Designed miniproteins, single chains, continued (2). Designs and how they scored, part 90

Each design is a single chain, and the fold is of that chain. pLDDT is the mean over its residues in the fold that is shown.

## One batch from the design tools (miniprotein)

Design m7325
Fold by ESMFold2-Fast:
Structure m7325 (fold): chain A 68 residues (1-68)
Amino acid sequence: GLVSLEVAKELRLIGIEIDLELGFISEKEAEEEKKKLEKEFEELKKLVEEKGLTSKELAEMLKEKAAK
């Protein structure tokens, strides 16, 4: 649950850093994406802590969030 959420967040942050280093996004765009990611994961972290979500349930929620 919570550990899986933290790992998923780290992987997303690494992806943003790679895109920045390759020049596909600007530093400003990278900062905005990181801030958006932090907000989304803070909300998901609260849900994991309150509902005791499994890694599978968390993955489905992340997929739904990403589809918007």
Scores: mean pLDDT 73

Design m7326
Fold by ESMFold2-Fast:
Structure m7326 (fold): chain A 86 residues (1-86)
Amino acid sequence: DAEELLKRLEELARKAEEALKNGDYEKAKEYIRELMELVGMPEEAIEAVLEQFEAAKEGRLDVEVPEEAKEAYRAAMEAFNAYLEA
């Protein structure tokens, strides 16, 4: 059901935001992974995004994202923005 999917996306988004607010990057990373899985992002794209979180945590920001991950990440952001706008 679309309604159940939207409720799960909303719950995961809230948890991710709370984790980021608390500075808990590990929990935020887990919630973001679940969000990306629900949106149907390929595993390779999910892994690339999570690797960027690890790099940011270590203070290194020069992580090259594969083209497939860039497109999937953009699609996830568009879906997330559409959800927030609804």
Scores: mean pLDDT 65

Design m7327
Fold by ESMFold2-Fast:
Structure m7327 (fold): chain A 67 residues (1-67)
Amino acid sequence: MNARELAEEAHRAVLEGDAERAAELARELARQEPGAAGALYAAAGLARELGHEETAERLEALAREAT
């Protein structure tokens, strides 16, 4: 799974309310692609809008590591 696919799947997991899967996919994305930070920040923003603050914090931390 490439960085774009990981970001898309993580985004879907956030929309579906699967915080654990979103974090798993975001960790893999951070390992493979430093340039994916923007996609992880977008996913974190979505999680925050949905009221999933813990998920948003995890995704933001992973986005910072991906930079």
Scores: mean pLDDT 74

Design m7328
Fold by ESMFold2-Fast:
Structure m7328 (fold): chain A 55 residues (1-55)
Amino acid sequence: GVHLEVAAHDLGLSVEQLREMYRRYREGESLAALGRRYGLSVAQVRGALAAIELE
């Protein structure tokens, strides 16, 4: 949805990259590991994941 597109754009990611980040998180990757992988802070990763789960 629009929230995913906005979150991805604000982080310099594609929507597909944001979805991959969510999948990795669901598979057990830590917020810190995701931050290192995508060049984001833990707070940015948390915000992105929250945007994916926003209804």
Scores: mean pLDDT 78

Design m7329
Fold by ESMFold2-Fast:
Structure m7329 (fold): chain A 80 residues (1-80)
Amino acid sequence: MEEVNRAAREGTEAFEAGDYETAIRHYEEAIRLAEEQGLTVTAALLRNELARALEKAGRTDEARRLIDELRQQGLARPEL
């Protein structure tokens, strides 16, 4: 759990700094660690954060694919 929280924090800090590629890497690591620990809800929340970082990085097709996958699982955040 601590490793997941660390990687997620590093991702969020990079995102807030405008370093979206670094944010993507940290969120991907946090998702991997969360899945290894069976933290399904945490992994889904992190995938929503990853989709936001992908969109900001201009990797729109990757972001759309991830959101579509999350929607199929009922785990996507509502569009506002």
Scores: mean pLDDT 80

Design m7330
Fold by ESMFold2-Fast:
Structure m7330 (fold): chain A 57 residues (1-57)
Amino acid sequence: SVQKEIDRVKKKIRELSERLRKETDPKRRQEIREEGNKLAERLDELRVKLAKERAEE
């Protein structure tokens, strides 16, 4: 379900935030930020999809 995908993406974002807090290497920090940005975009897409499913009920 879309809601379960949202929950999984939110969990991954939290895990990346924890990794970013512990990471001191600038290159690895940038890679984590880029991964986080992609997950944030996916989360927005999933939220739009969920809103459409709710509007169709």
Scores: mean pLDDT 82

Design m7331
Fold by ESMFold2-Fast:
Structure m7331 (fold): chain A 95 residues (1-95)
Amino acid sequence: EELYEEAKKLIDEKFREAQSHVDRAGAAADAGNRFEAGNHLTYAVGLAESMVAEAKRLSEQLPEEKRQELLDYVNKKRDEILAAVDAVRARMGAL
């Protein structure tokens, strides 16, 4: 359980960092800075992918039930970031 809790904490930290980049992308987009917005969206996507990769690595040390729970959790968080990224892109059109 300790390893599972540590893994979730790591995912939550990366998720917050990715959300921060999405927020900065939105602010840059609203200011007309499409290049800056695009860079922040790229960082957010990279963090979402890194979050999934690290969760998969950590899941190998967990029993089957906890492994699946961790993977479901991280995939949900990854999907939330990707949806937020798509929303910013849609708002700016050509981002």
Scores: mean pLDDT 85

Design m7332
Fold by ESMFold2-Fast:
Structure m7332 (fold): chain A 103 residues (1-103)
Amino acid sequence: REAEKEEALKRLDEALEKARKIGKEKGETAFSAETLRRQLERLLEDPETAEVAREFIDELLEDPSLLLKISEMLNTHSVDEVIEKLRKEGKEALARFLELTTR
């Protein structure tokens, strides 16, 4: 369990590092990444939510720009609207992550 959590966090750190490189062109800050990391650490501690956290990390590794895309959407849409849009796009793990971290 601890080794699985550590591996997931290492993959998250890789995805966040890639997102930071992309975000420098758009003005993304390191603070947002640290907050996200803490949220995902908490989700990984619960077996029920650990699966959602791992799936979300996989989505971030495939598209590191997702963090910037979500931040942009949240500037113009409510959290519920963003969640619904993500579900319609097939981003279920990302939608579930937002539900768990914004309630």
Scores: mean pLDDT 70

Design m7333
Fold by ESMFold2-Fast:
Structure m7333 (fold): chain A 58 residues (1-58)
Amino acid sequence: SKEDAAKRGAVLALEGRAEEAIAELSKAGTREQAERAVDALLAGDSVTAGRYLREVSA
């Protein structure tokens, strides 16, 4: 499901696996949404990351 892909992508990003995180999140939404979510997670912006992750899984 989109929600499962978003959860796996978020975990991968927090583990520092940016490329794998983008690939996983791109299964749920667009690559642009995935890249923005991963960038926010890696920057430590949890509020912005949460918003983008919700958009990917919508």
Scores: mean pLDDT 81

Design m7334
Fold by ESMFold2-Fast:
Structure m7334 (fold): chain A 109 residues (1-109)
Amino acid sequence: NKEEKFNELLEKLSKIVGSKITKEDILNLGGVDELTEEELTKAIKEAIKNEDYGLLFSSILKLAYLSITEEPSEESIKVVEEALEYLKKVGAQPELIEIVEEILKMLKE
């Protein structure tokens, strides 16, 4: 159940942030307002290019939310895999890498 996996992701994120994170908090994150796979994958690519961690994480979290109701494309899976490799390369915090790995698992079903 993708909904249950997303809720588990929100619980992990809440522990990292130190406060309760809800679905509405994810939807209200800055960056991409158009919740489409095309706009979110574009934003992830630009975030990697510009080293914009805020846009990267907000776009990946919004893509995870979208995957609850829509089947993710191979392109969206590929850009999240590319984002994961980028985060590992730059030595991002292990807890953030784990969040992206869990999202990738959700996208692959």
Scores: mean pLDDT 80

Design m7335
Fold by ESMFold2-Fast:
Parts: sequence; C-alpha cells; structure tokens
Structure m7335 (fold): chain A 70 residues (1-70)
Amino acid sequence: SPSVGQIRDMLYSSQTVSQFQSVMDIAVDTLDDPTVIRLFNEYVVKKYRDNHPYFDDIRTVVQKRIDELR
C-alpha cells in the first residue's frame, strides 16, 4: 500500500481533475479519516497558493469527498 508521502506526491503531480479524483480514491481507501482530511485540506491550500486555473473545481471535489468522510 502507498505511504502518505507517496499519495501526497501522486496528488500534487495530478494535472487533471480525473487524475486527482483517482488519487483521492486511493487515499480514502488507504489512509485513516483524519489523515485524509488533513492531506486534502493541505492540497486545496497549495492549489490556492499556486493560483491554479481550475482551483474552484478542485475545491468543490475535495469538499465533497471530505463531507462524505464526516
């Protein structure tokens, strides 16, 4: 199973929403809920800081997945 660091690297290397969603599925299956929530929130903050052109789409997808865990 991939480590938190490996999943983070895969997540940060994702170039499309579909790739990002696939990595999120791996994270949810592999990691505990608090770790997933922290990792996903860190990713949203990073994409905001990077001025990513699809930030709103990324934020919406991340929020939906976090809400499904809570």
Scores: mean pLDDT 76

Design m7336
Fold by ESMFold2-Fast:
Structure m7336 (fold): chain A 67 residues (1-67)
Amino acid sequence: GAMEEAKRIEIAKGTLAAAAKTYKGLELTDIEVEELTDTRVVARGIGDGKPVRLTLDYATGTLTVEE
């Protein structure tokens, strides 16, 4: 339902922020989730003052950052 979707989005934002800091050393703010599936999340945000697009693949644990 809508509450489960909202919770999944908030978890995805927190996971992206943690992954960006841990794997890329990137402070991520203003996270907007563009796509959320069971296998990945795609988001836009601000990383170190620059617009970035992030893809986190849940199956592989791989974070990709595009400027």
Scores: mean pLDDT 81

Design m7337
Fold by ESMFold2-Fast:
Structure m7337 (fold): chain A 94 residues (1-94)
Amino acid sequence: MEGVAHLLAGQQAFEAGDLATARAHYEKAIALLESKTSPEDRIALGEAYLNLGNLYFVMLKYEEAREYYEKAIALYSTVPEAAEQLALARANLG
């Protein structure tokens, strides 16, 4: 799926320290996954939100980071299959 492919490409770019490329891939992943309703696509969308939050955190944009973490938590809370992802996302906020 193209949305998941962009999520993975963004993660690779982030690990390589290419924040601009990572951001572009995460934003494309979000755009492609926002209209999807399957549990797998919604979990991937939540991961894209968490990863974009982590990117903003590294950029010292803490308010934007918090907003994306909260978006991931809100999304995961609507997906019964995402119980583990929800717990991990809540831990990231403290």
Scores: mean pLDDT 83

Design m7338
Fold by ESMFold2-Fast:
Formats: C-alpha cells, sequence, structure tokens
Structure m7338 (fold): chain A 69 residues (1-69)
C-alpha cells in the first residue's frame, strides 16, 4: 500500500517540476524522505494533483500541442 502512495507521489512530483511547480515537487519529495504516514502522503498527493489539473486546464485541443519534443 505505501509503495503505491510513494510511486504516486514521485510521479506527481516529477509532473510538478515539469510544469514549474517546484514548491509542490519539493514538498512531496520531503514527505517521502521523512516517511510520512499514508494519510498525510495521500492528502499531499491529492492537493498537488488538484494543482496539476488546474495548471493543465488548457484550451480544448483535439490533439496535443504542436512542436512537442
Amino acid sequence: MLDNLREAARAVAKKARELGLDEIASQLEKMIEDGADPGTLARAIAEAGRKLVEVLGTPDIPFGKPRKK
């Protein structure tokens, strides 16, 4: 169970850094390092995920943006 939360936290942290949300990424990484309990980690993941969805809320585009790497 904890492995799933850690994996999710790492994935969200990577995405946050990719989007320039370094503060969120650092917070999640610190919680993983500190061995936060499942409840605390899940809460942080949910909060970070909400912010990621907010940032990713771009105009409706049928396909991905052009000039992708």
Scores: mean pLDDT 70

Design m7339
Fold by ESMFold2-Fast:
Structure m7339 (fold): chain A 62 residues (1-62)
Amino acid sequence: AVGRKVVAVADFEAKSPDELALKKGDVVEILEVVDDDWLLVQSLSTGETGKVPIRYLRESEE
C-alpha cells in the first residue's frame, strides 16, 4: 500500500531512466502503485525515486 516501507529481496538493475536500481536489503517507501507489476518508490538511503518490480519487494514490518 502507498506510504508503506518495503525491503528489496534481490538486487535490481535499472534498465530505463524512470527505474530505480536496488540492492538486496535496501528499504524503500511506496509512493504510487503504477500497475500490477510495478511500484513507484523512494529509496530511504539515497532519497532517489523510481519504478521497481513488485516481485523484488517485501514488507519490512517486524
Scores: mean pLDDT 77

Design m7340
Fold by ESMFold2-Fast:
Structure m7340 (fold): chain A 67 residues (1-67)
Amino acid sequence: MTAEEYFERGLEAFNAGRYEEAIRYFEKAIELDPDYARAWRLLSAALSHLGRDEEAAVYDAKARELE
């Protein structure tokens, strides 16, 4: 699976409200492509939906750095 494929699976999970599953896919996408700004942004969004706001803020900052 490519970074893009993991990201797409994460988007499917995110849109279905499966935030824990989405996080796992976005994490795999950034493992393959650490410069994948969109994956960092959606990882942050999924964490925020789960109330993990401190972690979400760290990953949002990373996404902004890459843009």
Scores: mean pLDDT 86

Design m7341
Fold by ESMFold2-Fast:
Structure m7341 (fold): chain A 73 residues (1-73)
Amino acid sequence: HMEEMNEKIERVAELVRQGRWDEARAEAEKLVKEYPDFVSLAFKKAQEATDAGNFEEAALYGRVAKLALDARE
C-alpha cells in the first residue's frame, strides 16, 4: 500500500538526513525491488515539498529518489 511505501521513504530520508549513506543506499535498494512506484513517489514528495516552500525537504526527497534510481542500475 502507498501508506506503507510512504513510511519506507521517510525511513530512507531520515538515514540521508543523518548522513548514514551506506544504510540509506541499502534500504533504497530493497525498496526499489519491493515497490515499483518508489522512485515516482519520492519525486512526488520532492515536488510537494517544493510547492510548500520546504526546499530542504525537497532536496532530501530528491536525494532519496536518486539513490533509488542508482539502485535500479
Scores: mean pLDDT 79

Design m7342
Fold by ESMFold2-Fast:
Structure m7342 (fold): chain A 85 residues (1-85)
Amino acid sequence: PLTSEELGAALEGLGTGEDVEAAERVLREELGFSEEEVEKIREALREGRSDEAFEILGRAVRENPKTRAGLTPETVELLLELGGL
């Protein structure tokens, strides 16, 4: 399962545009995000709308069992907190 550090690196790559392909692979294949969800997260991060990005992440953790299973328990708790705040 992905730690908060590993997820953070993927989100940074997605937001900066430096490692987009690798970040999309992690989010879609390991965490079960849809193409539409990944695109919305990318746009929000690139525009500095971190709160919106974390709302999308928190919702996916709540709604998708694959997303929850692909993350450590500590990362799940962090995303639910950040997405709910």
Scores: mean pLDDT 81

Design m7343
Fold by ESMFold2-Fast:
Structure m7343 (fold): chain A 55 residues (1-55)
Amino acid sequence: MELTEEEKEKLKALLEEFNGDVSAAVGRFVSLNPEKYFPLLEQIYKYAKEYAEKK
């Protein structure tokens, strides 16, 4: 199970909005659809951390 390009862009936008705070960005992203995203929490954290490190 993988995030779409649109979902990845939303996650990047949230990281910018929260000034690279991975936990805040991921928490907000998951809150958009907890039933879908909570089981993917580890993958979402990995993507968010990778994006934050590259900035």
Scores: mean pLDDT 77

Design m7344
Fold by ESMFold2-Fast:
Structure m7344 (fold): chain A 67 residues (1-67)
Amino acid sequence: ASPEEIERARREAIERVEQVAKKPGATLDDIVQTVRDFAAELAPRLTPEQVAEIALEATKRGLDLLS
């Protein structure tokens, strides 16, 4: 995957997590499930390391928004 493709995937993951976290009553479980679902979508396109990096970044963003 190109740097542009990786950046696009990261932005999409963060956007999905932000949309979920902004819902009234959003929980940690909602964030975790959103990240897992998106990681599964990325697995055929990116390396395991790239998927893990994006998943960690998205999870961190979701946790920050729930705080």
Scores: mean pLDDT 82

Design m7345
Fold by ESMFold2-Fast:
Structure m7345 (fold): chain A 58 residues (1-58)
Amino acid sequence: SEELVKKAEEAIKEGDLDTAMKYTAELLKRGDIGSAAELIGKLVEQGVSLSEIQKTIA
């Protein structure tokens, strides 16, 4: 899961929020709920709506 967290963080830094959401969804599917929750918070800070995150991740 650490590799997926790094990739998601990198995608956020590059402004690729769609890719960051995909890696966050993968973390949730693997049961890494804590890391996924932190990334969801960062996505919201970057302006991604909670609704968009829910539709992509759920």
Scores: mean pLDDT 79

Design m7346
Fold by ESMFold2-Fast:
Structure m7346 (fold): chain A 57 residues (1-57)
Amino acid sequence: AGQKAIDYLVKGVSAYHEGNLEEAKKYFEQAIKYAEEAGLKNVRDTAKKLLEEIEKE
């Protein structure tokens, strides 16, 4: 049921590795949204941490 949260987290990580920080940020925001809807705290917290690392730059 939480597959979308995981899919967006993976897409965000891929975009980050490609240097597409704006795209990575959008994917992490979607991962947080779907993780909260699915009750996946670990996925939510991971996506939030990665989003914060992007926002520091």
Scores: mean pLDDT 81

Design m7347
Fold by ESMFold2-Fast:
Structure m7347 (fold): chain A 70 residues (1-70)
Amino acid sequence: MAEEEERRRYAERLRDLVAQKLADAGITGATVRIEDGVPVVDTSGLTPEQQRAAAEALKEAWDEVERERA
């Protein structure tokens, strides 16, 4: 279904935006994955400052993609 493809494209866009915002925050080694349509960042190797930046990146990317859909 085209709707399934739109959902996949949404998830890929969200992943890419999270990765971009992480890179903007100086986090270049974090692994970003999509679980049930939600972006997840592997924070096991991150400092507390990087974990905070990752959380902000996730929030900003989520809001940005949702605004693009609206």
Scores: mean pLDDT 73

Design m7348
Fold by ESMFold2-Fast:
Structure m7348 (fold): chain A 55 residues (1-55)
Amino acid sequence: SKEELIAEAERIGREVGDPGEAQKRGYELAVKHGASKEDIFLAASAAATAGRRAQ
């Protein structure tokens, strides 16, 4: 689901602890799951935000 995708992206972001790397991994996760273009950007953004906060 969308909620599960975003939650996993945030988890990855926290674990990575770097916004740039987290954004790339969030993007890759969403693409792998066949997410819509909008959800891909949302997941990448969520991962980047979590990665920034974890620094």
Scores: mean pLDDT 84

Design m7349
Fold by ESMFold2-Fast:
Structure m7349 (fold): chain A 92 residues (1-92)
Amino acid sequence: SSMVKEAAKEAVKQAEAAGGTAKVDIKGNTVTITLSGLDTSGQFGALAGAGGAEYVGAEATVSVSGDTVTITLKAPDDETAAKGILEVAKGL
């Protein structure tokens, strides 16, 4: 949806402002956010060790590999997916 695409653009913008990069892939109700070159690896590394989290109603799972953080959001609808993406962006 346009809402999810706009949220994805905001996440990319916030990652670039923080000195890194973000890639957002959307497939149905699943959003995969790949973050690179950001000081968030420690923050999201702790979350990955906990097995995951909830971001504004989206089920989030996190994996960390070196300086790359991958966040997978499973949302019941586009509004929840967009809110989850924006919540990740706020953490950058």
Scores: mean pLDDT 73

Design m7350
Fold by ESMFold2-Fast:
Structure m7350 (fold): chain A 56 residues (1-56)
Amino acid sequence: MSMEEALKELERLARESPNEGVRAAAGYAVKLVREGKMSAEEAAKAIENLRALENS
């Protein structure tokens, strides 16, 4: 997953997830990506974890 793809998916989760905790965590991850504090691989893992949490 590219950085641009990860950022778009995190922004989508922050706006559209039915789980409030997932939205909050995704919004924070977007901030970390934009500040250069999170790599594309870290963002991809965050997306995987957030999707797992949403499906639990």
Scores: mean pLDDT 83

Design m7351
Fold by ESMFold2-Fast:
Structure m7351 (fold): chain A 55 residues (1-55)
Amino acid sequence: MMSRIGEAVRRLLAGQPIDTSRHTPEEIAEARRALEVARRTVDIGRQAALELARE
């Protein structure tokens, strides 16, 4: 089951605009925040994998 915030995050990842008529400003802000957290987590994981591979 996908939340409205989850759908907005998916659209942002695909480079699609968010329909502000169908989402509240709070939902858009939460989606952007969640995307930023997800990107940071991926970057940390990739960095750790690279350091491990060099050992």
Scores: mean pLDDT 67

Design m7352
Fold by ESMFold2-Fast:
Structure m7352 (fold): chain A 74 residues (1-74)
Amino acid sequence: TTAENHINLGNRYRDNGDYLSSGNHYNLAGDEYKRQGNNKKAAESYLNSAKSFAQAGDNQSASQFGKKSQELSE
């Protein structure tokens, strides 16, 4: 699926040290899972996005996607 493709790309970019591209792909996966109503996988994807952006030094995006993950994990 589109969400699974974005998770795979996020993992690959993370493993290559490209944390910005990793964060972007995990975010796209989160949006797709949320659209599908899979809030658990959306929350996990946004959390991985937040972690990748934090590793990249993008603390603003890390905070934004961490909050999105938390809102879906109620």
Scores: mean pLDDT 88

Design m7353
Fold by ESMFold2-Fast:
Structure m7353 (fold): chain A 107 residues (1-107)
Amino acid sequence: MADELFRAALEAYQRGDLDGVIEIARKAVEELKRFAEKYNNPLLQKSAELGEKAIEAIRAGDVEAAERYVEQLMRLSQELYDQGLTEGAELVRAMAAAIGAAVRLKR
């Protein structure tokens, strides 16, 4: 899952497809919501919330806010990894990568 989302985001970024990158980030958020429900983990829930806020910031043209959310997501991914939730951590990293790609395309 996470590897597929990461590859899809990279391919969309290489094409300059901003809408495609945003759609991939949205799919990552929905998968994180499923993981948060399954594991009842507050870091997964917070990661999904930050992902939604980052997508809203990109749509609003607030690239600086989106960059700050990406930094927060990368920290949460590390915390999930430290808890042994490797799959969740990788999904958060894939989402952060897609959001970061959208930020770069919108600059």
Scores: mean pLDDT 84

Design m7354
Fold by ESMFold2-Fast:
Structure m7354 (fold): chain A 81 residues (1-81)
Amino acid sequence: MKVGDEVKVYFVNEDGSESPEPLEGVVTSIDENGFEIKFKKPLKAPIPVGLKVRVVPTSDPSKVYEGTVVEASTEGLKIEF
């Protein structure tokens, strides 16, 4: 995964269920702790901090990155591993 990659973000609910519809976004930054994503379409409300997510690059769907939302806005989110 690299900055500029298109990704799909799937939510993992507290009950272990996955959201049926992914959010689409672009990776804007990567560091050793995680990465930031900007949504292609702004949300009506920010995603809850503490929510677990799975991020799948469109260029390599065999790779799945799991992490937790640590910061969120209507335009994007930050995920940590």
Scores: mean pLDDT 78

Design m7355
Fold by ESMFold2-Fast:
Structure m7355 (fold): chain A 66 residues (1-66)
Amino acid sequence: MMTGGIARSVEEALEIAKEIGFPVVLIPVDTVFGRGRRVVNNEEELRKVVEELLSVYPSVRIYKKI
Protein backbone atom coordinates (compact mmCIF):
# COMPACT_ATOMS: atom_id res chain seq x y z
CA MET A 1 0.00 0.00 0.00
CA MET A 2 1.02 3.66 -0.40
CA THR A 3 3.37 4.81 2.39
CA GLY A 4 4.46 8.29 1.25
CA GLY A 5 7.49 9.68 -0.56
CA ILE A 6 9.98 12.49 -1.08
CA ALA A 7 9.04 15.74 -2.85
CA ARG A 8 11.40 18.25 -4.49
CA SER A 9 8.59 20.62 -5.56
CA VAL A 10 5.13 21.70 -4.43
CA GLU A 11 3.60 19.73 -7.34
CA GLU A 12 5.35 16.50 -6.28
CA ALA A 13 4.23 17.05 -2.68
CA LEU A 14 0.59 17.55 -3.73
CA GLU A 15 0.58 14.31 -5.76
CA ILE A 16 2.05 12.29 -2.86
CA ALA A 17 -0.43 13.79 -0.37
CA LYS A 18 -3.41 13.08 -2.67
CA GLU A 19 -2.21 9.46 -3.00
CA ILE A 20 -1.92 8.78 0.77
CA GLY A 21 -4.63 11.21 2.01
CA PHE A 22 -4.62 13.98 4.60
CA PRO A 23 -3.52 14.67 7.25
CA VAL A 24 0.13 14.23 6.28
CA VAL A 25 3.44 14.86 8.02
CA LEU A 26 6.14 16.89 6.28
CA ILE A 27 9.78 16.55 7.33
CA PRO A 28 12.82 18.17 5.63
CA VAL A 29 15.20 15.43 4.46
CA ASP A 30 18.40 17.20 5.64
CA THR A 31 17.32 17.57 9.32
CA VAL A 32 17.95 15.51 12.45
CA PHE A 33 15.18 14.56 14.92
CA GLY A 34 12.35 16.17 12.98
CA ARG A 35 13.68 19.73 12.98
CA GLY A 36 11.31 21.67 10.72
CA ARG A 37 8.63 18.95 10.91
CA ARG A 38 5.11 20.15 10.04
CA VAL A 39 1.61 18.62 9.89
CA VAL A 40 -0.91 19.73 7.22
CA ASN A 41 -4.62 18.95 6.81
CA ASN A 42 -5.38 20.05 3.22
CA GLU A 43 -3.88 20.98 -0.16
CA GLU A 44 -3.78 24.76 0.52
CA GLU A 45 -1.92 24.26 3.81
CA LEU A 46 0.44 21.73 2.14
CA ARG A 47 1.30 24.19 -0.64
CA LYS A 48 2.22 26.97 1.79
CA VAL A 49 4.26 24.75 4.12
CA VAL A 50 6.12 22.94 1.30
CA GLU A 51 7.06 26.29 -0.32
CA GLU A 52 8.35 27.47 3.08
CA LEU A 53 10.39 24.28 3.69
CA LEU A 54 11.80 24.13 0.14
CA SER A 55 13.10 27.71 0.53
CA VAL A 56 15.49 26.32 3.21
CA TYR A 57 15.82 22.58 2.45
CA PRO A 58 16.43 20.64 -0.82
CA SER A 59 13.52 18.20 -0.37
CA VAL A 60 10.66 17.19 1.94
CA ARG A 61 9.61 13.72 3.08
CA ILE A 62 5.85 13.18 3.20
CA TYR A 63 4.00 10.44 5.05
CA LYS A 64 0.57 9.69 6.53
CA LYS A 65 -0.18 11.05 10.00
CA ILE A 66 -1.45 8.40 12.41
Scores: mean pLDDT 73

Design m7356
Fold by ESMFold2-Fast:
Structure m7356 (fold): chain A 74 residues (1-74)
Amino acid sequence: EAERLVEKADELGREAARAYEEGRYEEAAELLREAAELLRRAAELSEDPERAEALRRAAERLEGQAEKLRALAE
């Protein structure tokens, strides 16, 4: 389950990168936010505390990027 969520988050991250390249900042921000949500869920399901912490940190970074892109889209 957790690994599946990480794979989906990676796919959304690649879609966000494509949207960013095309100047679609609002869409890129939404994709990054969705990816962050999946990573947070994966962290909660992880039994490895080191992996869980890494996933939470990754989610926080994606949320920060999404917020910056939303500001650019405004």
Scores: mean pLDDT 84

Design m7357
Fold by ESMFold2-Fast:
Structure m7357 (fold): chain A 70 residues (1-70)
Amino acid sequence: SNKEYAERAAEQAKKAAEAGDSAAASTAVHEAMLYSPTEEGKKAGLEGAQAGARGDAEAAAEGVIRASEA
């Protein structure tokens, strides 16, 4: 289900952000956005990617989950 993929992507984004790997964090967010075509989902995904780039692991993971659920 989309939720399972989002949870996996959120965990990857969180770990990548904690490690300072913004490229991996962005990839995980992009993967989640492919299963969330809504405008709200795209915004949540972009916010998550930006948070991940800044090392905010919790916000990055939340953005991925929100993107999947929108």
Scores: mean pLDDT 71

Design m7358
Fold by ESMFold2-Fast:
Structure m7358 (fold): chain A 82 residues (1-82)
Amino acid sequence: SARELAEKAIELAQEAIEAAESGEKSMEEARKMAEEALELGKKAVEEAEGEDIPLAIAGALAGIGALQTVDIKEEQEKRKLE
C-alpha cells in the first residue's frame, strides 16, 4: 500500500543517512540505499489517496533528504582526497 511504501521509504532513508554519517558503509552503498528510499517515496506519492498523502509526502521528502546528505558527504570526502 501507499502507507507501507512511505513507511519503508522513511526507514530506509534514516538508515542511509546513518550509514553515510557513520562511515562504516561505503559511500556507494549509502547512496544506493538513499536512491531506493527516494524511489519508494515517489511510488508512495503516486499511489497515495486522501489521508495517506501526508505520509507519502513525508516518505518522498525523507528520501530526498537522505540522498542530499549522502551526496554532500561524498563531495566532502572527494575534496579531502585532492
Scores: mean pLDDT 80

Design m7359
Fold by ESMFold2-Fast:
Structure m7359 (fold): chain A 63 residues (1-63)
Amino acid sequence: SKLEETLRRLYAESTGAHAAGIGTLLYGVQQGASKEQLRKAAEALLAGGALSPEQAERVLEAL
């Protein structure tokens, strides 16, 4: 899916906490999480510093 492709690319380009945040979302996609669950997870990860604002924007655009 477009979202999974976006997450895999972001994961490859990320380090540290941001890589962990993207990895969490990628795992969620693989487990069949809904768009609403993934949006809430992305917002929580952004608030906790595990996603950059730029990463969060790209993820939300791909939902």
Scores: mean pLDDT 86

Design m7360
Fold by ESMFold2-Fast:
Parts: C-alpha cells; structure tokens; sequence
Structure m7360 (fold): chain A 107 residues (1-107)
C-alpha cells in the first residue's frame, strides 16, 4: 500500500529525491539543486491531488523549468491524463531514479 504523505531524501551522489503519495497516486522528482525541492514538493502534491501520477528528473531545476512543469500539469489535468512524465538532461543517477519512478507508477 502507498501511504499518504511526502518524503525528501538525499543520495550519496547529491541527488534530492522528493516522493509524494495520496489516494493511491504517486509522484516522484529527482534533482541536484536543493533550492528547487520545496517547489517540486508543492507541484507533486498538486499532481497527486488531481489524480495524476507524476515522475520528473532534471539535474538542475530553474524557474523556467518549474513554469513549464506547471503548464504541463495543467494540460494533463485538463485532458484527464493519468500520467505525467518529464526527464531533462543526461545525468545517469537522475535517469536511474526517473526510471525507478516510472516502474513504481505503472502498476
């Protein structure tokens, strides 16, 4: 069972992993910049509250990427899409966490 809540962790490679779950929905984000973590947690909470499973990975998240993610979430919610999946960059640890998140949401 997926518990309702939010968790933030840091890997040995300096990747910040944000996990939010609610009502059987799961959202996961991975990034290397800790400054983006609070805004990612808010975005992931909104996604699961709107019934969307969200997986995101990027080595660096700036305000422009956060705006793009919010726009993608609004479009997905408006279209009734059950999944939102976004990966940017080529960092192998971010990619590995992103793939694990995809496997977790596709049950």
Amino acid sequence: AVPSGAAVSETDEGVYVVVVSRGGHLAVAATKNPEAVPELEELLREAVERGINFVFGSDYVDEELLRELRERLERAAAAGEPFLEVLTGDDPEIQAIYQAGLEAIRW
Scores: mean pLDDT 83

Design m7361
Fold by ESMFold2-Fast:
Structure m7361 (fold): chain A 78 residues (1-78)
Amino acid sequence: PKGATPEELEAEILEALAAMEAEIAKLKAKKTIEDEEELRRTLEEIDRLLEEIREAARAGDLERVRELLERLRRLADE
């Protein structure tokens, strides 16, 4: 329900953010990083994706949020 009422949109955004935090926790547990440079680079990429996810969520574009979450999962698989 994209573009629903502000209250409904906020509830869906909160659910998406909770799911995102769970996925990030799984990615951190899955990816063993021995080199601090690799960790730093990965965290910077994650931070950029999180900013894009927040912007999409604020705009009410939950489809974009979903796509960006899948890109986060790709970082763990790389």
Scores: mean pLDDT 66

